Designed miniproteins, single chains, continued (5). Designs and how they scored, part 23

Each design is a single chain, and the fold is of that chain. pLDDT is the mean over its residues in the fold that is shown.

## One batch from the design tools (miniprotein)

Design m16772
Fold by ESMFold2-Fast:
Structure m16772 (fold): chain A 100 residues (1-100)
Amino acid sequence: SEALELLEEALETLRELKEKYPELSEVLDIHIEALEKIKEILLTEKDPEKQIKKIKEVRKETMRKLHELRAKLDEEKQVLADAIESSFLSVVDEVIELLE
């Protein structure tokens, strides 16, 4: 599955970032957990419409958690968190497009 390959590549990148920038572990763990949940949806749900619905729900919940965490970060970490969030949203949108 092209969507699964994209998710695995994104997960590997996030895990490498966590090793390189342990100070961002809390932010990166939220993203890693979200992509793992999306991967599980793709492996367990076979209906593309239901996959898309569940993925959008994971995205919404993840964004809420990230926004709460962002409020506790200093300005430098907020810039980095925003960049990671932008990359995450791009990956999720591409996964959804591959399922359409």
Scores: mean pLDDT 88

Design m16773
Fold by ESMFold2-Fast:
Structure m16773 (fold): chain A 72 residues (1-72)
Amino acid sequence: MKTARLVGVVLRLVAEALAHPEYRDKLMEAAQAILRGDFEKAKEILEQILKESTDPELQAVVRDALEVIDEL
């Protein structure tokens, strides 16, 4: 179910926001955009995090989020 996958993505983004204070505001903004159904804004924010981040775990979570949004 697409909704369950989106909930999982939002929870992962919130967890990463707690682990990475430097990306907290962007990760929380992306999570909020997903919850509003604003997938274009969520994708823009997530793509920016991918360009700026060097953390492979954060990059993996962001790539998974982008893949789930693209399936919608």
Scores: mean pLDDT 81

Design m16774
Fold by ESMFold2-Fast:
Structure m16774 (fold): chain A 78 residues (1-78)
Amino acid sequence: MRLSDNATEEDLLNYFEEMVDALELPEEAKEGIKEALELYKAGGSIEEVRSKLKHVPESLRDVIVEEMKEFFERQKKN
């Protein structure tokens, strides 16, 4: 599912939290995603961002990182 070009950081977090809930992942996965988002905003490397997603399945970590990248690339262009 694609996030809107007008989406806020809260919309991005809600999108990820919906994925966590749909997959019945632990609360620590939501916490890790919030930490990953803050690290990405601070200019952290993709490797560092992925390290915060330890409670998220590997396939979903790639999706989350890609969505964060696309979101912030769109924000820079607007």
Scores: mean pLDDT 75

Design m16775
Fold by ESMFold2-Fast:
Order: C-alpha cells, then structure tokens, then sequence
Structure m16775 (fold): chain A 81 residues (1-81)
C-alpha cells in the first residue's frame, strides 16, 4: 500500500506550512504545492518541500520501484525550481 507515498505527501504539506505558512488542501499533491511556491517566488521553500518529500518516501520504503518513482518525480519537480 502507499504508506511511504502518503507520509511523503504529508511531510511536503507540513514543510510548506512551516516554511512560508502555505495552507493547502489535504488532497494537494507535492507537484501542486511546488507549483504554488514557485509562482510566488518561494524557490527555497519549494526546494525544501521537494527534498523533504523524497527523504520521507525513501526512509519509509525499501521497494526499488517505489523509490525510483519518487526520485523521478523529484527530478521533474526540481527542473521547475
């Protein structure tokens, strides 16, 4: 089940709130959060959100496929920051 992904997404939302006070819906994806932060010029917060998402996913899963998907998503997000 998507336990690692859920923890990563929750960490991303919490990091955005802690960094810049950004309140997002509980369904907001890490991609949506990063896009909002970049549009506001909050590049440091966007990078912090991306890094925390990846760190939490990798800490909570040893599945190579899930880890690869998280890394690929992170690299795509970083190209927009």
Amino acid sequence: MEEAEKKGQAAARKTAKEQVGLEVDESASVEEIVKLLVERGEYVAAQAVINKYLQVVLKNTKDEKARKEAIEKTLELLENV
Scores: mean pLDDT 81

Design m16776
Fold by ESMFold2-Fast:
Structure m16776 (fold): chain A 61 residues (1-61)
Amino acid sequence: MELSEEQRELIREGVEKLRASTDTLEKLKIANELIKYLEENFGLTDYEVSLALQRELEELA
């Protein structure tokens, strides 16, 4: 899957917000809003968004 630079930037910003939050419920809210945004605005599938988020989380580790 090839993501645009804009899509990657949004995912990175979302992951940064997730990392900054210490509240599990807030993290879930941020993640769900990011997934929904990418699906609705860029036409990505749940699977594609999930893989992209996992990759960015692994790069931050």
Scores: mean pLDDT 72

Design m16777
Fold by ESMFold2-Fast:
Structure m16777 (fold): chain A 75 residues (1-75)
Amino acid sequence: GMKTLLVALPPSKTEELIELAKKYKATVVEVAPGLYYVQTSKAEEFSKEVEKLGGLVVAEVSALPAKGKVLVDEL
């Protein structure tokens, strides 16, 4: 099922994160530089790709935040 992840990733990698989100049909919301909420049905695959970009999955959370900059909405 769909999961929502809190992801930390260097801001220099934001474009790579956007391309990854499009590939995995994910929603990405930036809440601060280098801090992103990601909602996807392919959380395990997405997490591995984030690690390859030098990022980390900080936590699994219950929902997307009420405030943030939507970078990708593929749903």
Scores: mean pLDDT 84

Design m16778
Fold by ESMFold2-Fast:
Structure m16778 (fold): chain A 113 residues (1-113)
Amino acid sequence: SFVARLEQHIKELEALLKQIKNPEAKKAIQDTIRELRRIIELARAGRLSPALQRAALRVADKSVESAKKALEAEKNKDEKALKKAILEIEINTGLLRMIIGVANIIAANEAKR
């Protein structure tokens, strides 16, 4: 199910978060987890279309990959790679917020009868 797949991404992000030391990377991953949980609530409420579900899964996959890059960059003490990975996580969080925004606009328009 869509919810089970996103819950798996959240578990992967939480496992990565436990290993990461950099405060900016931690904050970026925490922000991603928060937005993914909001998307799960929209899906449970029936307020997330199949197209937005597919978009959310693609962004969640990229978020996990960017978080893995952040951990690897930190282990390798590669400051440039770490900054790039943090930026990628932040961009993906922005995309999740955009998905939530679109879903809320659709729901508000449907609620107007």
Scores: mean pLDDT 90

Design m16779
Fold by ESMFold2-Fast:
Structure m16779 (fold): chain A 71 residues (1-71)
Amino acid sequence: SMDKQKALTQDVLAISRQLSAIEKTADASDQPKIDQIRDIIDQAMIYISKGDNDSAEKKIQEARKLLDELS
């Protein structure tokens, strides 16, 4: 549904904002994981654009799991 796509898009934007904040204080050793999370959210956006909300949600969950490892 369009409402679900909108919610998932907001989730991606929230993760991107958190990554930008982390990147400002991150050690250089964290950069590969930050890059990996960015790639995953890019994939989530592609799924959202195709209306594949289930695949997008799985990618968002994967990104959040990796983001938790940075905190």
Scores: mean pLDDT 86

Design m16780
Fold by ESMFold2-Fast:
Structure m16780 (fold): chain A 80 residues (1-80)
Amino acid sequence: MLSKEEQEEVEKILEEMNEKVTEIEEEYFEGKISKEEAIKKIIEVLNETKERLKEVAKDEELLNYLTEIIEDQIKKLKEA
């Protein structure tokens, strides 16, 4: 079970991930970056999120679950 501090750190990491992805999507919709560049940047954010989660999440089951979700998203983005 995650401590309260660990839960808050995980939630902050996921919130920062969502904010960064939203900024990249906005740049794409504004025509500032290509679809290929947007996909690359989102994959970079997702990989950084996985690394950060490994540092704070001591619960291996939760870490594996979150990592699998992120890896599935990366796979879907590469197929797009």
Scores: mean pLDDT 81

Design m16781
Fold by ESMFold2-Fast:
Structure m16781 (fold): chain A 98 residues (1-98)
Amino acid sequence: SMEEERRRQAEEFLARLDESMAEALKKAKTEAEKYALEALGYALKAAAYLILGEFEKAEEYRKKAFEYLDKAVALDPSLQAFKEQLEREWEEVEKLVK
């Protein structure tokens, strides 16, 4: 079914994401970059769990994403605009998913 295919694709995405994030974190040069990469990883996990209909996990990872973004912004204030953009994009995604 399309639901089974979407679940499989989301699970494959999550597995590839974990591997990609681990490699990216090894190459990060600053603490701000590490926090920003962690935030991105959690935001992508949150989006994947929304697609899977796992709303509690999506909210858990969304909270972690913004927690790490706040840590990144504290070290690198230039990331504030990126945080505000992600907040706006998440509000739009939430309007599409109930």
Scores: mean pLDDT 81

Design m16782
Fold by ESMFold2-Fast:
Structure m16782 (fold): chain A 105 residues (1-105)
Amino acid sequence: DLEELLEERRREEILREKAREGFDRARADVRRRYPTEEELEEEIERILKNGEESGDVELGELRARELRALFNGDEAEAYRVQAELLEMIGRERAAELLREMAEEA
């Protein structure tokens, strides 16, 4: 019981650290690829249009929100969007953890 709880907490802490590192890397990548707000908005328009053309409007909107959050350094919003994306593919536990991290940010 105690060993199982400690192992679960250790796994959670590893996932939290990977999420923070993932945010830092993704933010750096987005800012490198889109150095100006104008270039970011052009990519957002492309993503939203692709979502409409493919019939996956929700995914397009989530990706657009993620890019804006990463560009602005909005860690809380980035985690909320990532949680919604993870829920869409059935990763509910990871999504719940990211929602908790968003509330802490």
Scores: mean pLDDT 84

Design m16783
Fold by ESMFold2-Fast:
Structure m16783 (fold): chain A 61 residues (1-61)
Amino acid sequence: SPEERIAELVARIHALTAELERLQAEYDASTDPAVQAELRAKMDELLAEIDRLSREIAGLA
């Protein structure tokens, strides 16, 4: 059902948000520009995934 699919997508967004928070903490703790650049790239990928899932939820409403 659309409701079950939305629940699955919301759970996935929660998991990605938790990972994003972890990467942000690692970024804030780092003083190495190369490490910060790598973490920024990973965070950008997670944000793109969250946006994609959010658009899927909007399409199911």
Scores: mean pLDDT 88

Design m16784
Fold by ESMFold2-Fast:
Structure m16784 (fold): chain A 54 residues (1-54)
Amino acid sequence: SMSDRQLAIAQASLLVLDSELWFADKHKIKVPEEELKAMKKEMEDLRKKISELS
């Protein structure tokens, strides 16, 4: 169903963002504050979407 597809895409997108932040932290790459805030907002929106579709 469309909901199952949307759930899978949202979960994959969240994993990508989690991995990007993990990689930056692991390699001591500084993420600008405005970029970090944008990423955290996107992750929060994705978590909300996953909760609604689950």
Scores: mean pLDDT 86

Design m16785
Fold by ESMFold2-Fast:
Formats: sequence, structure tokens, C-alpha cells
Structure m16785 (fold): chain A 60 residues (1-60)
Amino acid sequence: SEKLQTLREELDRAIAAGDLDAAREVISKLVEAMNKGEIDLEEGDQLVREAVRRLEAVRA
């Protein structure tokens, strides 16, 4: 979906910039969009898991 793609692009920018606060904000937006039915739950959950994994890799 367009919303999912936009959030993926925002996540990629935040991680590339090392902006962990912005990356966490994208995760919050993903959860909100999933709860509102704007994004498929399975696709949204997959991106959230990817985001968490990528954030943990940056902190390690």
C-alpha cells in the first residue's frame, strides 16, 4: 500500500541518518496505521519486526 511504502521510506531515512528517535516515531506511526486498518496487519507487523531488528543492530 502507499501508506506502507511511505512509512518504509521514512524508516530507511531515519536509520540512514542515525536518528533513533525518528525511527521509533515511524514504528509508532506503523502501529497506529495498523490499528486504524490503513495497513494490512501482516505486512505492518513484518515491517515493525524489521525496524526493531535494524535498530538493535545499530545499537550493538
Scores: mean pLDDT 82

Design m16786
Fold by ESMFold2-Fast:
Structure m16786 (fold): chain A 84 residues (1-84)
Amino acid sequence: SSSLKKEIADLYRQAAEKLLNGDYDSYSKTYIQITKLQSKLEGASDDETDAFVNMTKGILKSSSMKNNELEAKKLLEKAEELEK
């Protein structure tokens, strides 16, 4: 589980970098991967994981990033929280 937390933290940092570079498509793909691994870390079933991934895809498609720097900082904070 500690290795999985580190993997998720590294993905949050990658997502932050993609946002800062304006690469929203790569950011969205990375965030979907984070959602899948986070569900696994929380012990969710395959059906629950699929539901969370589908909800996340919907949110990402309907969202607009108005401040990439602020959102990137939030992603980095989530990475730090996982490694505490």
Scores: mean pLDDT 80

Design m16787
Fold by ESMFold2-Fast:
Structure m16787 (fold): chain A 88 residues (1-88)
Amino acid sequence: GEITKFIEQILTQIDSLLNELKMSKDSVIERANISVEIFAKKYNLKPEDVEKLKDLLTQYVTTDNPKKKEEIKAEILELAKKIDEELG
């Protein structure tokens, strides 16, 4: 769905900003939060889901362990799929 596709795009952009552009983690988190807020307003997402997405994205950006990073990514995508189901 639209939510899952958008979140996959955000995750890809986070990886590019961190690994290719060498942007600071704080700056990447700020940009990710802005993207989530714009998207949340467009699709009228529940505040609790928005906060969970922001928290998980912050953990994704700040986690240096590759295995834990993949675990967090799976949690983000699972949440995105649940939101897609709720939107119909």
Scores: mean pLDDT 87

Design m16788
Fold by ESMFold2-Fast:
Structure m16788 (fold): chain A 120 residues (1-120)
Amino acid sequence: SEKLKELLERTKEIAKEAQEVLDNLDNMDVEEAAKKALELGERLLEVIKEALELFKEDPSTSQQVLDQMQEILERTEELIKELKELLEEGKVTKEKAKEYIEELLDLSLGLQTLIEHHLE
């Protein structure tokens, strides 16, 4: 699927940008890092939603894979909510920003694996 290949490339770009933030974290303002994490999380959520719809439309997709996609979606939504609350309250720390960006990277890599496996 050309759309699924597009979603794979978008997922790879999110993972790349998350890694770039981690590599540059010591040189960034903590609020800037958290806002970038929120941007990446919202982009990842859009990719997950589109990928999940494509996986649901494919009758060969196992329930196990759908459950894994749903878990990535729910954790991404939770992470976005937590980041928004921390930013609104002015409670973002460098350690928290790092933890959220690392989790976004892990979620992006997990989604990448599921899409690549579906594409063979």
Scores: mean pLDDT 89

Design m16789
Fold by ESMFold2-Fast:
Structure m16789 (fold): chain A 82 residues (1-82)
Amino acid sequence: VKVSVPPVLISSEAAEAYAKAVQSKDAEEAREHLEELVRILADDPEAAAVALETVARDIRENGGPEEVLREAERQLARVRAA
């Protein structure tokens, strides 16, 4: 789980949802793409958690909006609680 290739790169659909989530301009847009990413990875909650952690990291590194980062962290907490 902790040492694996980023799940977001495994499928084109997951990679697209990931890119759109990282590039989101507001929390509503971020929520749509993050929920799609979680849906694509629904059969593997650990992969979903790793993908969401990577999205949050990329948003921080790229200086993305705080509301988008907060939405990514909220989705990560929800996936980990399930």
Scores: mean pLDDT 74

Design m16790
Fold by ESMFold2-Fast:
Structure m16790 (fold): chain A 80 residues (1-80)
Amino acid sequence: SLDEEIEALYKQALEETDLEKLEELLEKITTLLVKKYPEKRDEIQLIARKAQEELKKVDPEDKEKRRAIVEKMYAEVKKV
């Protein structure tokens, strides 16, 4: 199901150590969330954009901060 695919991608994103691959995973999650909630497209895209900007400011090797950003993004999208 779409929900299972989104959850699987989110779990992959939490473990992803490569920033480029993480960005690709977040884009896939964003695309699927927009398909599920098209009326919330702008809010979902804004949340994703903010997460991407925060990831750019964090040291690439700081796995804990990167994980926290991904978790925050997903929690914010669930509130929409």
Scores: mean pLDDT 83

Design m16791
Fold by ESMFold2-Fast:
Structure m16791 (fold): chain A 93 residues (1-93)
Amino acid sequence: KSPLEIMAEKIKELENEFLEYVENKASPKEIAELIVEKLKEIAEEAKKAGLPEEEIKKLLESVSKKFLDYFKKHYPEEYEEFKKRLEEILKEV
């Protein structure tokens, strides 16, 4: 299994966990923490697997956009802080 496929599976797992948190009425802060921590773990695993930084950034940006669009619509008060946290993850790649 390629590192890119492993990263894609980890992203799918995060999307599923996100949906479970939403269904269980987790707070926007708990949801933000889940996403931030999981994206950091995915980025570190991808780096260790030898994926190029540009590929990692592209995948993380795509996933981050989906979560940011959700937060902007459903949690506008938490959106700016969540956006800053995701931008910091992308800078650390």
Scores: mean pLDDT 84

Design m16792
Fold by ESMFold2-Fast:
Structure m16792 (fold): chain A 104 residues (1-104)
Amino acid sequence: SKKEKEEKILLELRKLKVEAVSQGLESLLELQPQLEEILKKETPELYKEAETLQEILEEAKPLSDQGKLEEAEKLSEELLKKRGVKNKNIKGFAGALLRYAMIL
């Protein structure tokens, strides 16, 4: 079941977050490759979304910080399409991820 796989991944992600918090910054960097491997293997669509959020943080957020919000939203949409993210409302999803990136 897709739900059973999602629940298992969420449990593993929670365990890794608790471990990272207990061990500090160096441990966060060490755990990142494990998180990426789990996401790629068990939830490839969620991994594409996670990769896109990272690209939005690096490329689109600086445009938004400069007041170029329309350019940032368009770039966020293009990044999702480039990663092959399938969403019935890709424009709305891109906007939501950009808003989330702006508060990180």
Scores: mean pLDDT 66

Design m16793
Fold by ESMFold2-Fast:
Structure m16793 (fold): chain A 81 residues (1-81)
Amino acid sequence: TSQLQRIRERADRIAAEARASTDPLLADIQIGVLRITSGVLNLVSSRLASTNPAYSQQLSDLSRWINGRIDDLEAAQAARR
């Protein structure tokens, strides 16, 4: 849905800011925001699984995509160590 697209666009922006950041503390805060967002989406997805399985799947897919972005950011940080 358009609401899920807006969440995805915000997550993309936060991930891009984290990757471009010269401040490691700011980058860690932004990764933390992505983790909270992914967790909330996964929780809501689980609660909707029986009543609205299509929307539950869309929320779960978005959560997995955000987790993939987090993994990429953490791998990039590890490579700089």
Scores: mean pLDDT 84

Design m16794
Fold by ESMFold2-Fast:
Structure m16794 (fold): chain A 72 residues (1-72)
Amino acid sequence: MEELYEKIKEAVEEAQKLKDAGATPQEIKDFLVSKGIPEPVAINIALKLSRGEKLTDEEIKQLAVTAKGLLE
């Protein structure tokens, strides 16, 4: 569980950098999926970042739980 939380946290930080470099929501989603994040979770992250929303530590933990359920 800790590995998945850390993976999502790092991927969110990288996705924010991609957004700042002009990446589209689709490109951010595809990047997150390439990192092994399930597509529904990747879509949620990409849309939130594209709307300028901050992902809290608690939201990242909830996304990690959701991702684990989808990978099992």
Scores: mean pLDDT 80

Design m16795
Fold by ESMFold2-Fast:
Structure m16795 (fold): chain A 72 residues (1-72)
Amino acid sequence: MPALAYFILKGVPSEMTVEEARELAERLLRSAEAAIAAGYRVETEFEATNPLDPEAAEILRRAMEEANRLSA
């Protein structure tokens, strides 16, 4: 009976820096923690539509995986 907080990330821009990816990752994890504290179950989904910056994409993907793990 848990309500879902659903996080989806698509189309990481090729111009996104590693620093911007880290900031987004931190915001994502904080949002996931807040959702869990509110009684939500967190689900994440990552689809790379622009895979030109693999490091930024990996940082974001890793954060989404971690958010999903926190809800387990």
Scores: mean pLDDT 69

Design m16796
Fold by ESMFold2-Fast:
Structure m16796 (fold): chain A 62 residues (1-62)
Amino acid sequence: DVEKEAEEMAERAERTVRNGVPGGYQAAGLPPPDAATLERLIEKAREAGRQFVEDEHARRKA
């Protein structure tokens, strides 16, 4: 099911952003992102993950 695979990829993308972005800000000497900024980045990452799965399924059509 494409929708299930897309949601699983979106969840992985969200986890990557939640774990990586605050550490990246800290490493750059920046103040941590606020909750609204982090949630926007997560939303974009989830959408990109879903789109990746949809594109891969489209490529596999004969």
Scores: mean pLDDT 79

Design m16797
Fold by ESMFold2-Fast:
Structure m16797 (fold): chain A 85 residues (1-85)
Amino acid sequence: SLQQRQQEVDRLLEDLRRFGVSESDLQRFRDALQAMLAQGSTVQQLYDYYYAFMREKGVLDIFEGVRAVEEAVRRTVERLLQRRE
């Protein structure tokens, strides 16, 4: 739904803000996403643009590093909970 897509946009903006993207770049990013939503873009297209933006701003390495560690920790905890007992 449109409401769910707007919530995803808000989450993406918050993530970029946490990774140090400037308010002016966040404004440009939000405007681009709103234009894409107006054109009927899919969630996948929004994520493709999100990753391209992070790469352009040099933030992708920080984001991927943090995410990779978080995912590795989660998978390890899940394995330990299932296999430990």
Scores: mean pLDDT 71

Design m16798
Fold by ESMFold2-Fast:
Structure m16798 (fold): chain A 95 residues (1-95)
Amino acid sequence: MSERVKEVIEELVKETEKILKKKLPPEEAADQIVKKIEEAVKKYNLSLEELKKAISAVARKAEEILKKTESPQELNRAMVLLLEKLSELYKKYEE
């Protein structure tokens, strides 16, 4: 992975943390996270492999934060919504 792509992924992870700290409804938080990743794909011309790495890093950070702030039930609900939206984003760029 190039140094530039690492920087982009680190910024997306920071944006994910910032969005989750706003305590938005899970669907709105997931939409904002997906929008930030899609903006990065367009701005930096991320490859499908780089998008996959960005999605993985963002999902891991979201789970880490939500485990500390939410009940297990709310964690599962928020993560399912986020992962579904991230999967749809990936499918959009897969082909």
Scores: mean pLDDT 83

Design m16799
Fold by ESMFold2-Fast:
Structure m16799 (fold): chain A 58 residues (1-58)
Amino acid sequence: MVTVEIVVAGEEAAEKISASGVDVKLIGIKDGKVIKEEVVSAEDAKKAALELTELNRK
């Protein structure tokens, strides 16, 4: 089993997340601070990344 750590700092990072068969640890950063840290299934990784992008837009 392999876990991939992805740091989502903005929209560009979120859009490039590809979830395929691997659990992903997502770390959301906004204004230089960690706002979210979550381990998600491969299928949910892109959706979680998009949610982090929406938080950055607010």
Scores: mean pLDDT 56

Design m16800
Fold by ESMFold2-Fast:
Structure m16800 (fold): chain A 74 residues (1-74)
Amino acid sequence: MDPEAFTPEAIEEGKKHARELGKKLAEELGKEGAEKKARETAEKMREVAEKDPSSAELAEELIEALRKGVEEGS
């Protein structure tokens, strides 16, 4: 596994990126469309986390950040 992916700095940047992505989706697709895309992304992240439990915490934090971004952009 790439060690850079799980540094505290990388996690923080990932959360910022997910939040910005959520805002952008809400602006481009509207709240309903952005929520649909966020759900699809969350399902994919959950599937990856099931294969690698070490990524479960990161996946959860990214999903939360994405959802917050959608709410803020709506």
Scores: mean pLDDT 76

Design m16801
Fold by ESMFold2-Fast:
Structure m16801 (fold): chain A 94 residues (1-94)
Amino acid sequence: MSPLLEEIEKKVEELIEAIKNKDLEKAREIISELFRLMSELPEEEREKAEDLLLQGLQRASRHADEETVKEAEKIYLEENSKVRGLPVPVSKLL
């Protein structure tokens, strides 16, 4: 595994622990760092890193309360939108 992928895997485990501990500020920081690290990966390794992050979030959701899971998903979507620049639907631009 590349050193960056190993760092991402380690950060995913830290994210799971932050979510279990309801430390949503730390979870946001870790998610932001994960997206930054993923931006430095080649496209093929980026897909693997995204899979690791999504699997980690799903694992955390099995051990956290419903409110914490919803907040973590919201954080993930917000940070993903910042990195990927998701196209704003024309219908929302008014």
Scores: mean pLDDT 73

Design m16802
Fold by ESMFold2-Fast:
Structure m16802 (fold): chain A 58 residues (1-58)
Amino acid sequence: MEEVEKMIEEGRKLKEYGMKLIRSYPDDLSKILFGIGLVLRGIGLEFEAGVKAGIKSG
């Protein structure tokens, strides 16, 4: 499912970007929190992709 693959890819990119943001601004709490938010959004996209894949397979 092409949509599921794209969601996993976007989720991975968001997690990587969020982690890089945290590492780039370790003393900036606002940027750290924003980076954590991006990581959580990435996890959410990967979870949604997994649910969609499971529904299509079941």
Scores: mean pLDDT 78

Design m16803
Fold by ESMFold2-Fast:
Structure m16803 (fold): chain A 99 residues (1-99)
Amino acid sequence: SQEELIKEAEEIKKKAEEIYKKAVEEYKELLKKGDLEGAIKKLEEAIEKLEEYRKKLEEILKEAEKNGYDSSPIKEAILEIEIMIGLLRIQLGVLKLIK
């Protein structure tokens, strides 16, 4: 149903937000301790997990569109995850320029 697909998308978005917040906190802590390699690895792991959640949301989006359901909440969730991935990739790029 439409309600079930929206609920699944919201749960995935919530998990993605949690991964993003933890990654931001943990990589900054690692940098403060001089662990550049650990900070890079933390960002790479978070990006990979967020990309998996984005792909799962894209499958939910396809199902919603196939059934003529309102896909707007799912598209919004995908966009927010893409923004999170983009921000982490910028930070990863900066760290790789240092080392």
Scores: mean pLDDT 89

Design m16804
Fold by ESMFold2-Fast:
Structure m16804 (fold): chain A 68 residues (1-68)
Amino acid sequence: SSLQESLAVLLEELERNRDDERARRTLLLIAAHMLKQEGHDEDAARLRELAEARDFEAAVAWLRELVA
């Protein structure tokens, strides 16, 4: 789906920006916004929580499961 394709691109960008916390937070918030637009409110809320907690490893793992 177009959502899965968009989330896959965001995952690649998260890997490229592994040392840039601000960029990683922004990318996760973009992913959360996309998920909310498609009605995935729980996943969107979870990614926002992880981004705000700066738990980037858990956020990336969560996104990988959504793309799989």
Scores: mean pLDDT 84

Design m16805
Fold by ESMFold2-Fast:
Structure m16805 (fold): chain A 99 residues (1-99)
Amino acid sequence: SDERKKIIERGLENLIESTMDLLKLYLQQLTDPEFISLVQNLLSKLEEAKSVEEKVNLILEFTEEVNKLPIRSEEEQQLVDGLNLIKEIILKLKEIYES
């Protein structure tokens, strides 16, 4: 139904905002320049993105990229774990929306 799709779209928008807040929080705690640069670049792209679909794709792509990086701190591990959980929720919401 249209109501179900609107609820899922709101859920995705809320997850995007929570992801941006998580990235901003961990940016203050990260010490690796390469990791900091990747997070800053994602935040800039998310601020410029005009659609929920574009923002979701940016988060999913970023999550895959950071999973390829060596973990060098507790804060990096916490951020990667948080992003992997957000990715799982996004993919489940997309599946329900497209069904």
Scores: mean pLDDT 85

Design m16806
Fold by ESMFold2-Fast:
Structure m16806 (fold): chain A 120 residues (1-120)
Amino acid sequence: DLERVRARLEGKSLDEVLALMRTLSLDDAITAAVVVAARLVEEGKSNSEIAKMLGVDEKLIKANEANAPLFAFDDDPTLARIFALALILLEKAGYDLSRHPGALARLVRLSREAYRAMLE
């Protein structure tokens, strides 16, 4: 449930969110990552601001956006950005989604749902 997770994460810093994600199941961690990624996009955070907050290179965000499954997102750059940021958050929390095809499908689906909620 995206709305319940959103309420639980309201007001938390990225470090607090990452610490919480490390205690969750993979499915719940994916939901949390998508909620936070969508929040950062909706707040208008730049890639440089997010990179500084996450302790990553800005080029990593751009590379993940470029490698997002754009065919699944109707070539929508905002959806690709939500997906890319959520993936980086999951990797920072210690999750490797390359071994879990069902987890990647969940990430794609929840990224679409979060983006639709932002528009409606």
Scores: mean pLDDT 78

